Designed miniproteins, single chains. Designs and how they scored, part 34

Each design is a single chain, and the fold is of that chain. pLDDT is the mean over its residues in the fold that is shown.

## One batch from the design tools (miniprotein)

Design m1237
Fold by ESMFold2-Fast:
Structure m1237 (fold): chain A 101 residues (1-101)
Amino acid sequence: SMREATRELTDRLMALYEEAVANPDMSLEELRERIKAIIRELVERYPGMSIEELRRVVETAVTAVIMEALAENKEELAQKFATAAGDAMREVEAELRARLA
């Protein structure tokens, strides 16, 4: 279900956020590529999910991570994570739209 997909993605993105907290040298590029890989794996596990459903799942999970970062007063990391996740989702969406019918 989309609820299960959202929970799974949230857990994986939270783990990545904790890793980014421990490694402040993690680049925007590295963070984007790692989020992109996580989203691709989610699509493989939930192949019936539409692009619109995927967007909602990603937005919900990313919002949860941003709220946690802000609660920890990590505003710069919150912005970096939001930017990386937005870029990653755009790239995955482009790949899915390019898929042959």
Scores: mean pLDDT 87

Design m1238
Fold by ESMFold2-Fast:
Structure m1238 (fold): chain A 56 residues (1-56)
Amino acid sequence: GPAARAGAAVATLVASGRREEAVRVLQRHGLDEATARALVDAGPEAAGRGAVALLG
């Protein structure tokens, strides 16, 4: 569904080195910067799961 696609998109941003864009997407959905950066630093899968949890 849309949440799963958004999670995949965030994961792809992290995997492609577009980490600042992934942080900003997570912040737009209500995460603070520190939490968003921690998820992105944990890797593409963690960032993707974070996005799914916020959007789904």
Scores: mean pLDDT 79

Design m1239
Fold by ESMFold2-Fast:
Formats: C-alpha cells, structure tokens, sequence
Structure m1239 (fold): chain A 82 residues (1-82)
C-alpha cells in the first residue's frame, strides 16, 4: 500500500514535469507539434498509471515510472538542441 502511494506520487510529479516542458515548447519555443507529442505521451502514460493503481499492480506502475523518466530525459535533450 505504501509503495503504491509512493509510486503514484512519483508518477504524478513526472507527469507534471512533462506537462511543464510541453507548455514551454508550445508557448515559448512555438513548437506546437512537439508539444502535442509530449502531451499525448504523458496522457497515455497517465491512463496506464490509473489502470495500474486501480489493479494495485506494482510492477506495471514501476514500468510506467521508468517510461516517464525515459521520456522526460529525451524531451530535456531535445530542448538542449533548440
């Protein structure tokens, strides 16, 4: 139960970070297509996380967290290239 709550919080923070970067791409960099791609990915992972939390699937939540961490790193690297 504690691990589920911890993973849920961590996923929420990672999703918020991706959303913040997507807003930066859209409103500061004027990269609407990249912003849409980031938001679509974040929304799909949020959906997976909600399903995993409902099922109390720790393994699936850990997978979602790792996918979010990987995407966040990719987006941060993309930002450095602009």
Amino acid sequence: SEELLKLGREITILTASLTSLAMHFRFVLKEDELADEIMDYANELEKKAKEALEKKDLEKLKEVKEELKKKLKEVEEKLKEL
Scores: mean pLDDT 86

Design m1240
Fold by ESMFold2-Fast:
Structure m1240 (fold): chain A 145 residues (1-145)
Amino acid sequence: SAEEYYRKGVELFEEGKYEEALEYFRKAAQLDPMLVSPLLVTLVIEGRLDEAEALYKARIALDPNNAEAWNNLGVVLAKQGKLDEAIEAYEKAIELDPNYAEAYNNLGVVLAKQGKLEEAIEYYEKALELDPEYERAKKKLEELK
């Protein structure tokens, strides 16, 4: 089952056998894409960003049409300071789901970090158009206007 592959992946990961762990996480994600998400959140919180990047790239290799996985890869890349790669990941998320308000907001954040403030404002406004209650985009627009 997906849970059996996930457990084996966790055991290997705890042993530092990351490449072998990724094979089992890919098998688990192929059966249940949501099962690996808590581990990915933990890796990001702990600052284990290279391992989180490898896991998201493995997930995307199995399902390249997963907009959420592309958005989450962008978040990891942005935290690493890989801003151009983060932009590419967010653009792929938006291509796959043009109504993905969070991906537009996240793209605005990385553009603002690059000093591209006019472009950042446009993406925050798009996020708010898609989700009028998207508080993060609203606050960023208020800070820039």
Scores: mean pLDDT 80

Design m1241
Fold by ESMFold2-Fast:
Order: C-alpha cells, then structure tokens, then sequence
Structure m1241 (fold): chain A 72 residues (1-72)
C-alpha cells in the first residue's frame, strides 16, 4: 500500500543517516529515486527501488533493516 511504501522510505532514510554503511551513498540515491517515484504515484517503480535498497542492506549484514523495507 502507499502507507507501507511511505513508512519503508522514511525508515530507510533514518537508517542510512543513523548508521555507517559502506553503500550509504548508493542506498541514499535509491531512496531518493523511490521518493520521486512515490510523488509521481509510480508505486511499481518505488517498490522496485526499495527492494534494490533492501538488497544492498542485506548484502552488508543489515538483515532486519532490509526486511523492514520489504514488508508491505
């Protein structure tokens, strides 16, 4: 849902700003693009970008954060 995507995006921004991540800049770029897609009501693109951000978090051992971005 839109509310779930907005919550995931807000959490992603907070998490990346609050933790030292090797891919911080790449994840921030994906979250920015997801936010732009949400503003344009392109929910499919926003979802795919959040899933890509979650994959980067997962690959760096941040499993719980990755799962939060995927929960809808």
Amino acid sequence: SLEDLEKALKYGYWYVQSHDLPSKEEIMELLKKAGEALRQKDYETAKKLLEEAARLLESEGHHEAAQYLLDK
Scores: mean pLDDT 83

Design m1242
Fold by ESMFold2-Fast:
Structure m1242 (fold): chain A 74 residues (1-74)
Amino acid sequence: SALERIRELGERLVRALEEGDLEKAEELARELDRLAQEAAAEARAAGDEELVEELHRVVGEIQRRAREVLERRA
């Protein structure tokens, strides 16, 4: 599912940031953002409020983890 792919990309993104591979992290962040936007648009069109909330929660958690890694490196 799109949600599973977003979770997988999020884990890969956080790992790339932990490793200091900023170019790979930027590539993964762009792919994650694209998939999240597509999934959210499809969920909204379908009236799937529960999926919209879950997507928001998962993406927010990934963004929080990524920010924490970047702050530790600053």
Scores: mean pLDDT 84

Design m1243
Fold by ESMFold2-Fast:
Structure m1243 (fold): chain A 67 residues (1-67)
Amino acid sequence: MKIDEEEVKRALVDIGIALLKRIAERSTDPEVRERLNKAIEEAQRLVDEGKYDEAIELLKKAFKELS
C-alpha cells in the first residue's frame, strides 16, 4: 500500500469539489451558490490540466469565503 503526494492532492481536490457541490445545492443565497459553482467549474478545469496545487488553492479560497 502506497500513497503518493500527487494521489493525496487529487483525493483532496475530489473531496473539496464534492463538499462544495453539497453546500451549493443546499445554499439559500444565490450569490453564494454562484460563487461556489464557479469555483467548482474552475477546480475541475485545473484537475483536467493536472494543476492540483492551483485547484487546492482555489478550493481553499472558496471555503474561506464560506466562513
Scores: mean pLDDT 79

Design m1244
Fold by ESMFold2-Fast:
Structure m1244 (fold): chain A 63 residues (1-63)
Amino acid sequence: IEELVKKGDEAYKAGNYEEAFKHYSEAARLAQERGDQEAVEKYGRKAVEAFKKITGKKPPKLP
């Protein structure tokens, strides 16, 4: 999870918002599998923020 968040942050800083969204979403999914609701909310929010930077696409459904 930590590695995925780091990759998401690096992609976000590089302006690669699709990759940032992918990494943050995967981190949130793994946090949900381990029952870490705080991490799910934190990483899910980062994923939504990254997606909002991708203009011209509809928001994906989050689980």
Scores: mean pLDDT 74

Design m1245
Fold by ESMFold2-Fast:
Structure m1245 (fold): chain A 69 residues (1-69)
Amino acid sequence: PEELEARRKQARERFRKIMKERLGLSDEQVDRLIELFEKDPDKAMEEGVREVLRRAGFSDEEIEERLKG
């Protein structure tokens, strides 16, 4: 309940900061990605990050490293 909502909020805030700081995305672009996250958070987050990094010019190898941390 409350803990799940807090984790979701933290994940969104972290995602927003990462996208804005590392990729220079606007709030509008981040909001679009968050909509995908809301549908299927685990899968959409992973696939959304892959697609964004790919468009930013990262190689497939770089993307996998980023996702693993």
Scores: mean pLDDT 70

Design m1246
Fold by ESMFold2-Fast:
Structure m1246 (fold): chain A 78 residues (1-78)
Amino acid sequence: SAEEELERYLKEHGLPPLSEEQRKAIRAVAHFLLAVGTGDEEHVREAAELLGWSDEKRQRMLEEARETKAFIEEKRAA
């Protein structure tokens, strides 16, 4: 996971360990990026649970993930 990879990097470079709040934020960001890359709604729901998002915010973030994915695909086609 992105959390485990970052924690390993920090440990190898003698940097301070991640807090629980930072770990949740990293997992949520990783899930959002996976939603953008795959279009899988499940990843937006996982991010919402980790950060305590409302249903309204979850739906907005899902739409943003869809729009971002479409934009990236359009750029790759150009």
Scores: mean pLDDT 78

Design m1247
Fold by ESMFold2-Fast:
Structure m1247 (fold): chain A 65 residues (1-65)
Amino acid sequence: MSVEERFERAKEIALKVGGASEETARDLATAAVGGATPDQLKRLAESHGVKISRETAERIVEAGK
């Protein structure tokens, strides 16, 4: 799987969470592809005003690997 495909999958999951904006979803997907942990992803989402569950953060991280 290409890094582009992993990025797009992570972004798609992030977009489905609480109506996150395209910009927020891209930021979360970039972090996931870069090796962020689920806890780091939750904190990043919260910095954008988006609350995500630990399960959703884990799914985004897995999609980015």
Scores: mean pLDDT 81

Design m1248
Fold by ESMFold2-Fast:
Structure m1248 (fold): chain A 62 residues (1-62)
Amino acid sequence: GAALEEALARLVAHAEGLGKKYKEYYPDAKVSVTVEGGTTVTLTAEDEEFKLVLTADARELL
């Protein structure tokens, strides 16, 4: 429904913003945002020394 679509869009926008901020501080990090199952947003930032994974479900925002 529209509420889930809006929650997903907001979550993706926040994840992309956070990823861009991370890339500014860690230029060599590989940053990606993925959507799985149409509801789960995952931000991954990794380099040779670390891997950060942040996952959120848009359904929990409803």
Scores: mean pLDDT 81

Design m1249
Fold by ESMFold2-Fast:
Structure m1249 (fold): chain A 87 residues (1-87)
Amino acid sequence: METLEQALRVSDVLLKISKENPDDFWTAGSGFALKGDVYKKLGDIDKAIKAYKQAAKYFEEAAKQGVPGAEKAKKTVLEEIEKLEKE
């Protein structure tokens, strides 16, 4: 419980940082991906899918900027969306 709350707080901090730095697409993607992981563990599948879709958009932009690992991160969150939509 507390660990998931801590992860959610970290995701909110990352999203706040990305809001203050609008070109930091990797931080935004990471924040939404972490939020998706938290909602998935809580069983809130609709919120998890929504968060992962946001993460995929930001990782796509980060990949366009040449951020290492962004393309792999995008594929990972898209795979999580597909898995959750099949449940």
Scores: mean pLDDT 81

Design m1250
Fold by ESMFold2-Fast:
Structure m1250 (fold): chain A 95 residues (1-95)
Amino acid sequence: LTWPSEEEVKKATEAINKALKLVQKYADEAGLSVETQMKLIGAILRAIGDLIDGKSVEEVLKSLKEDVTSVFREAGVPDELIEKLKKEIEKIIKE
């Protein structure tokens, strides 16, 4: 295992926490079922695993964005809400 630098760990932690808070906020706004929320938790756990495997924060957040978007579409969430979530995650990736 290769450990990232202290600064990289801090930035990764902050970016992931921001993304998780956004996903939770949008899940609450969409009124997602517990079953659908469990699928979102699965996507989050995959993202954490990818970070441990040495993928960049940018790659991980891009994959998380696609996985979360897929779950929301399957749950019948309106495209307007999905596009807002995508835009907010993209802001986290670019900062």
Scores: mean pLDDT 78

Design m1251
Fold by ESMFold2-Fast:
Structure m1251 (fold): chain A 70 residues (1-70)
Amino acid sequence: PRQPERPDLSEEEAEELHKKLDELIKQAKEAAKKKAPPEVREEIVKKIREIVEQMSVEDFRRMAKEMPPR
């Protein structure tokens, strides 16, 4: 199956994104605890934003696609 569209997120990929988000949140908390330099915290926040935005859009799109018309 060759499609120009990007394949939809599988459960495995969604789980990986959730795991990465969890890890980044934990890292952000640890960095705050250790008073890590703002540069490190900014990188973590940036990554969190990217994942959250990607998940939000994909989740919404997935729901609309999976929802049959009533």
Scores: mean pLDDT 66

Design m1252
Fold by ESMFold2-Fast:
Structure m1252 (fold): chain A 105 residues (1-105)
Amino acid sequence: MGLLYRMAGAGFLNAGDYEAAIEEYEKALELLGPDDARTLYYLGQAYFKQGDYEKAAEYYEKAIKVARKDSPFLPEYYRNLAEVYEKLGKYEKAKEYREKAEELA
């Protein structure tokens, strides 16, 4: 059930309906649990596309914190966190997380 909400969220995200994407990802998180790294990452992407870079950073950081250390998605999470910190003008943090992504690739 939770995976269906993630798929619906992805559909809305691709359509440019970021508010609907966020609603569906929040429903996915309710069903999959608060520590579902992939859903937290998708929430970060939806907020980033809305231009809410503070919320995007928050969700990317949550996704990284709860992800398994062997997750193949960790480099992607770190790259996107670096991009959001660049948008926030936090260039040293952006560099740090970009380097972390390269270490895990």
Scores: mean pLDDT 85

Design m1253
Fold by ESMFold2-Fast:
Structure m1253 (fold): chain A 60 residues (1-60)
Amino acid sequence: LEELRKEAEKLRDKVPELASRALGLINMAEEARKKGYDEQAEVLTENAKAVIEEARKLVE
């Protein structure tokens, strides 16, 4: 999750809406892991990755 967070932060200047969405999903995934909801944390992590990939395509 730390690597995804760094990638989302770098995208904030170029695609702030998608970067903020990805950061929100990362925060939710970390909270889910703390509560032992590993399956939900995994789904949220994959959603964050998808949003970051979409944002990257827009800045290329």
Scores: mean pLDDT 81

Design m1254
Fold by ESMFold2-Fast:
Structure m1254 (fold): chain A 89 residues (1-89)
Amino acid sequence: PKVTLLSTQQVEATDTTLTVEARQRNPNDKVVLVLEFLGETIAGKVTHELKDGQQLVHVTLSQASLDYARERSGGTVILTVHAYGIEVE
């Protein structure tokens, strides 16, 4: 399947649950979110299927990933979130 980068955004993580803006190109496409801290993938990827017009999705981090980022950030954790569209056949 064709994978397209839809958006890159920065999100402050204060808890293990993040609210992330996900912009769909096509309402039938699946959206995969990849979370990075300092250029490294921390939690892995989250696959979420959005309804037409849905702009926000909740993403759950592991506590270990959040603690890792907090230890290195001095208390303010900014994650880079890449949203990828996967073309549905």
Scores: mean pLDDT 68

Design m1255
Fold by ESMFold2-Fast:
Order: C-alpha cells, then structure tokens, then sequence
Structure m1255 (fold): chain A 62 residues (1-62)
C-alpha cells in the first residue's frame, strides 16, 4: 500500500469508529425491536470495516 492509501485508511478507520459510536448511541435510545435490530446491524458493519482496515493496512482498530 502507498503512504496515501494508509493515510486514507486511517481516515476511514476514524469514520468507522464514529459510526460505531453513533450505532451504540442509537441502541441506547432504541424503543422498538426494529430500531434495536438496525442499531446492532450498524454496529456490526462498523466493527467489520474497522477490522478489514486494520488487517489490510496494519493499523490499530481505534
């Protein structure tokens, strides 16, 4: 990977972490089963994105 790709990957990692934080906040506010399911799905996707970036670019999951 190029240095530019690693820089972009770190920015994507920060965005995925923010998405995870937002999904966890949505889960805390969820009142229906549909809202709970959507929040869990969003959290799992964010974690998956973070893991993929961490493995591919050898950067910490933060």
Amino acid sequence: ATDEQVREAKAQMAAARKALDEAMEALKKAKTQSEITAAIGAALRAIGDMFELSVKYDIPME
Scores: mean pLDDT 81

Design m1256
Fold by ESMFold2-Fast:
Structure m1256 (fold): chain A 82 residues (1-82)
Amino acid sequence: MEAIELAKDLSPEAQEELAKKLQELIEAGKAEEAIEVLEAAEEALLARADELAEELGIETEELRRAVEEHMARLKAFIREAG
């Protein structure tokens, strides 16, 4: 499975494989590629933000901000490590 396809698949199995692929990319010095995978995951979550916000009982806009903040923090850690 491709890391980008895993990032768009929000199943628990895809999340585990995504974590493994991100680890492999970081260890290989491919920080830029790891960031691309995180950006694909962010886009997938934001595309489903209305649905996920309803399930969690929060505002869609609040969920979008939380996702953006979390992903920005993860990308910053990867950039700092690479």
Scores: mean pLDDT 72

Design m1257
Fold by ESMFold2-Fast:
Structure m1257 (fold): chain A 80 residues (1-80)
Amino acid sequence: DEALKLLEEADRLALEAAEAAKQGDYERAAELMRKARELAKKGLELLAKAGKLSKEEMEEGIKRMEGLAETFEKLAKEAK
């Protein structure tokens, strides 16, 4: 399942981002979270296309991931 593989990879990158943030490396966390967001977006879109998610559920999932990526980007900028 391509969608599940994309979401599993996104989860892995998000966990790596959380560990980087825990170490105070917000630049690395932002980079990893940006990559996780792109993969999660593609995975959620594929699940919606397959009828496993509604369009509304897909949009909410993407919105949550974008919010997390934006938060880490702000933290990276403020850490300077």
Scores: mean pLDDT 80

Design m1258
Fold by ESMFold2-Fast:
Structure m1258 (fold): chain A 65 residues (1-65)
Amino acid sequence: MRLLVTGSQPLDEAAIREVVARYGGRVLSASPTQAIVEVPAERYRDAMRALAALPGVTSVSALAE
């Protein structure tokens, strides 16, 4: 499952990577304001909630295609 992480200030890529690693995932791409991450489908809700709690994150969306 892929998630789009969006922020209104520079995202902490290290914090995002640490969160997704806890859920068996990885960062696919990152920019100062957006990151795309991949997490197991079974863990995506927990990962999405954890990512949304990070400082500077304004939204997290599941890319369910």
Scores: mean pLDDT 80

Design m1259
Fold by ESMFold2-Fast:
Structure m1259 (fold): chain A 61 residues (1-61)
Amino acid sequence: MSEIIDFFRGEDSGYVRGEENVKVEEFLKKYNLPVTGSALLPTVDIIVKAGLTVEDIKKFL
């Protein structure tokens, strides 16, 4: 969980706080996960519960 949070807070993720992140929403849709409006903590929680890793996110983004 912490590694995924650190990735989204890092510049390499392209994640921007307070903005809709189209690629993050597309990633969630690809894995049939609920849309979170790109909210950081709900998005991380859903990804962790689905058994996905930072490597899975990097391959998509």
Scores: mean pLDDT 65

Design m1260
Fold by ESMFold2-Fast:
Structure m1260 (fold): chain A 60 residues (1-60)
Amino acid sequence: MEKVAEILREAAPEIGEDNADRIGMMALMGASIEEVVARAREAGASEETVRRLEEALREA
């Protein structure tokens, strides 16, 4: 989960701080990788940010 939080913190300028916090909470509460990635895309995350999130979530 540390890598997920770090990626979301770096992405906050792209997706907004509120969206980053919400997505982080979803991941912490056990939301699926697919659900977390979909929410990040909805918030305007770049494909690179989405890829990094997916990798970190699979590793966690």
Scores: mean pLDDT 80

Design m1261
Fold by ESMFold2-Fast:
Structure m1261 (fold): chain A 85 residues (1-85)
Amino acid sequence: SLVEEAIEAAERAIRAAREGDITTAIGSILRNIGLLIDAELNGASETELEAIELSRKAGLLALQGKIEEAERLLEEAKELAKKVG
């Protein structure tokens, strides 16, 4: 699903940021943003959009070096994604 792909992009962004690979982290965040736009255009539910938005925020926190906060927010996004099947 678009939600699962967005979460995977955010996971990649956090991993890349942790490793100091800022170029890959930025590319993964841009992919996550594109998936959010696709979800909105395809009539995703409020919960699906919230899960993607939380994953985007997680990726951005990782770029700021806030890895612990990013991982926590990504876990919240994953829990919301489970509710939408």
Scores: mean pLDDT 86

Design m1263
Fold by ESMFold2-Fast:
Structure m1263 (fold): chain A 73 residues (1-73)
Amino acid sequence: SLPELYYAGPYGPPPEVIERAVELYKQGKHDEALELLAEAFRELGNEVVKGDPEERQRILAKGDEELAAARAA
């Protein structure tokens, strides 16, 4: 499903955000669900940049890939 596609391993959004995105997606609010996930990935990237800029790039790339896949579905 959509939320599982957006989980980037240990760097993915918290489960509460995933559950909220599922709920929005089921309600037909696809753009709102994708916005929520995109914002969560941005916040996660900001957290990781404190330690590892390389990992930040990987998180953002994976987030972009999963968002593109979800929008195509």
Scores: mean pLDDT 62

Design m1264
Fold by ESMFold2-Fast:
Structure m1264 (fold): chain A 67 residues (1-67)
Amino acid sequence: SMREEAQKAAEELAKKLAEQAEKETGLPATGTGSLEEDGVAVATVKTELGTAVHRASAEKAIAAANA
């Protein structure tokens, strides 16, 4: 279903962003993806330098995860 795809996309987006942060900083990064009730995807990336939160519509998150 669209909700399952959006949840998966949020998780993949968070993973992709965490991997990119690790490559750019050389520090370990953790990515956590979640979906809000209105379908907004939230990707949280945490490093020793701080925490970044990215929000996107379900459709944009799916597109970004597949890019």
Scores: mean pLDDT 78

Design m1265
Fold by ESMFold2-Fast:
Structure m1265 (fold): chain A 59 residues (1-59)
Amino acid sequence: SMAEDEAIAEEAERKAVRAVVEGDYEAAIQALREALKKVTDPELKARLERGIADLERLK
């Protein structure tokens, strides 16, 4: 469901923020990639893909 997709994306984004604070960009990217495999909503997929791209620029 959309509500489940949003919850998955939000939890992954929270994990990614914590990983970034710790300097672990690979863990942040991995969290977003795992969420991207589970969500079906195109807007949430695009948001997660943008997050991954932004983090990849910081590597």
Scores: mean pLDDT 86

Design m1266
Fold by ESMFold2-Fast:
Structure m1266 (fold): chain A 76 residues (1-76)
Amino acid sequence: SEAEEYLAKGREALANGDYETAVEYFSKALTAALEAGDWQLAAEAARGMSEAYRGLNKTDLAEQAEAFARELEARA
């Protein structure tokens, strides 16, 4: 799926330390997963965004993304 493709690209960017690119792909994965009603993939994408934001030292955004991931996980 589109969400799975973006999630994979986000994870690759994270592994390479490319946190800005990781945020971009995880954001696209999150949108695609939400459009598909895939709460589990949406939660994974939001967690990825949180990890990428931590890499950028954007702590407030990382905490917001983690909270959103927990909310999405509860709906899965």
Scores: mean pLDDT 89

Design m1267
Fold by ESMFold2-Fast:
Structure m1267 (fold): chain A 116 residues (1-116)
Amino acid sequence: LVEERLVEEEERLRAGEAWDPEEVELRRELEEEAEKIIREIEEKGVSRREQTAEFAALSQRAAATGDVEAARRVGAMLLAEARRLAPEDPAEAEEHIEGALATGIAYVRAAREKQA
């Protein structure tokens, strides 16, 4: 609870410094595109577990390098999959939400360390 609020405060401060309406729109477009890709994977019968593993690996790399765009893109993909799974498999959806949150937290920490 306290740690979650601290992260939210850091994100709000970061957002206040770097908020651009165009970036908000870009994130929305990335979420939309990720959702489309996930749906296509389902229709073609490709295993969601394999795609989720790729997202997790990309999320870890994005977090480690502090790459803002990569972190945002991976976070959006994980959130889109979580929203889709929520009514059918809430446990798996929760894992995707946690992955997206971890990516955001790691990005904030990496950005903060660079500014320190």
Scores: mean pLDDT 52

Design m1268
Fold by ESMFold2-Fast:
Structure m1268 (fold): chain A 78 residues (1-78)
Amino acid sequence: DRALRIADILRELDQAKRDGDGEKVLRYQRQLDQLVGVPVREIQQRLDRGEISREQAEREIGKLRRDLQRALELYRQS
């Protein structure tokens, strides 16, 4: 589950920041980019190359947006 992985990485990132562990902060930021930033860029590249329609890109971005919203809800759990 992408949302669970994002929530877990957010917690690990917060812990790394509290610990002052700059290397772990950068590592977890990279992991977040792989789960969110890279998929967004891939969708944009596919759209730019005419491999998908605007409607398909909107659906795929919508799914990512829902996964992110769910991850934030999970992350806020005490």
Scores: mean pLDDT 83

Design m1269
Fold by ESMFold2-Fast:
Structure m1269 (fold): chain A 68 residues (1-68)
Amino acid sequence: SPYEEILALLDEAERAVREGKLEEAEELLQKAVDLASQTELSPEQAAEFLRRYQAVARALHAERQRRA
C-alpha cells in the first residue's frame, strides 16, 4: 500500500542518517513527504507518519550540526 511505501522510505532515511549519508537521507525524507501528500492517510496513519518523520528529521539535523 502507499502507506507501507511511506513507512519504508522513512525507515530507509533513518538508516541513511545512521550511515552518515545525509544527502541521501534528506532525499528519502522528501520522497516520503511527497508520497504522503498524495495519499489519503487515516488520522492514525498521519499521526504515525508525523511521529516517525519528526524523529528522522531531528536525527538528520543533529548529525548535520555534529559535522559542521
Scores: mean pLDDT 87

Design m1270
Fold by ESMFold2-Fast:
Structure m1270 (fold): chain A 69 residues (1-69)
Amino acid sequence: MSTEYEVTLGPFDSLEDWLASIPGVDRATAREFVARVAADPSRMAEFWEAVLDVYAGRMSVAEARARLA
């Protein structure tokens, strides 16, 4: 089968679950981020960089949402 190489997205079965584990990110915000990527997969790199910056404490959740909007 194709596309079984998804472990790089994190240790969780879903990106939403992983995002919700980040301090300051609730389940609704995590779902919004996942829906954003699903609506525009061409922006996956921008999304991933924003999420990593939030996780590292270099960017706020609000700034990440503004960048992805």
Scores: mean pLDDT 66

Design m1271
Fold by ESMFold2-Fast:
Structure m1271 (fold): chain A 68 residues (1-68)
Amino acid sequence: AAEVSLDDAVALQLAVLNAVKPHEDPEQQKVLEEMMRLLREGKLDEARELMRKSIAENRDRLNRIRVP
């Protein structure tokens, strides 16, 4: 059994939801599937690392799309 923070639980649920729904970007879908596999194996730390990398890349793209 592992303790999970509310913030972590919400982020995890969002990642799972996105994995279930077919993404327009097949590359992003593949990353989500890999993250899900790590979560199933109980490798939460590795899954978070993958998520952070994906978020960092998405943040760079979002900054270009999101005009203040």
Scores: mean pLDDT 62

Design m1272
Fold by ESMFold2-Fast:
Structure m1272 (fold): chain A 69 residues (1-69)
Amino acid sequence: SVAELAQELLDKGKEAFDKGNYEFAVALYRGALALDPDNAEAHRLLGIAYEKLGKTEEAQKWFEKAEKL
């Protein structure tokens, strides 16, 4: 299902994040959101990944989007 694919992309993104591949984690989290746009966890994970990349203002936008879901 689309929900299962979205979860697989989130899980792969978390694996990439744990390995320090933050740019790849962002790409995978964005892929998950393309399938499940209202996924609050994916928005939070994007925020955290952007913080690791030093993109503090971008991170804050994703955290704010998560809070409104």
Scores: mean pLDDT 88

Design m1273
Fold by ESMFold2-Fast:
Structure m1273 (fold): chain A 78 residues (1-78)
Amino acid sequence: STEEERLKLINGILELVSSYKEDAIEFALKVLELLGDEEKKEELLRAVEEGDEERVKEIIREVQEKVGELINEGAKIA
């Protein structure tokens, strides 16, 4: 990906953090949509449908780690 594409993703994620801060599942789904990670989005939806709380938490944690990684990358560019 280009540096411009990465900055666009980071800005989109920062906007989502502000908009969905109280709904972790909705936030994670929107982040995965921005990343184009359809497989992980489907896994999260399946885990929610199955009531697999541990898997939901795991996926949310993975998304939060990725968000932190992208924000740190954006800080280096700024």
Scores: mean pLDDT 73

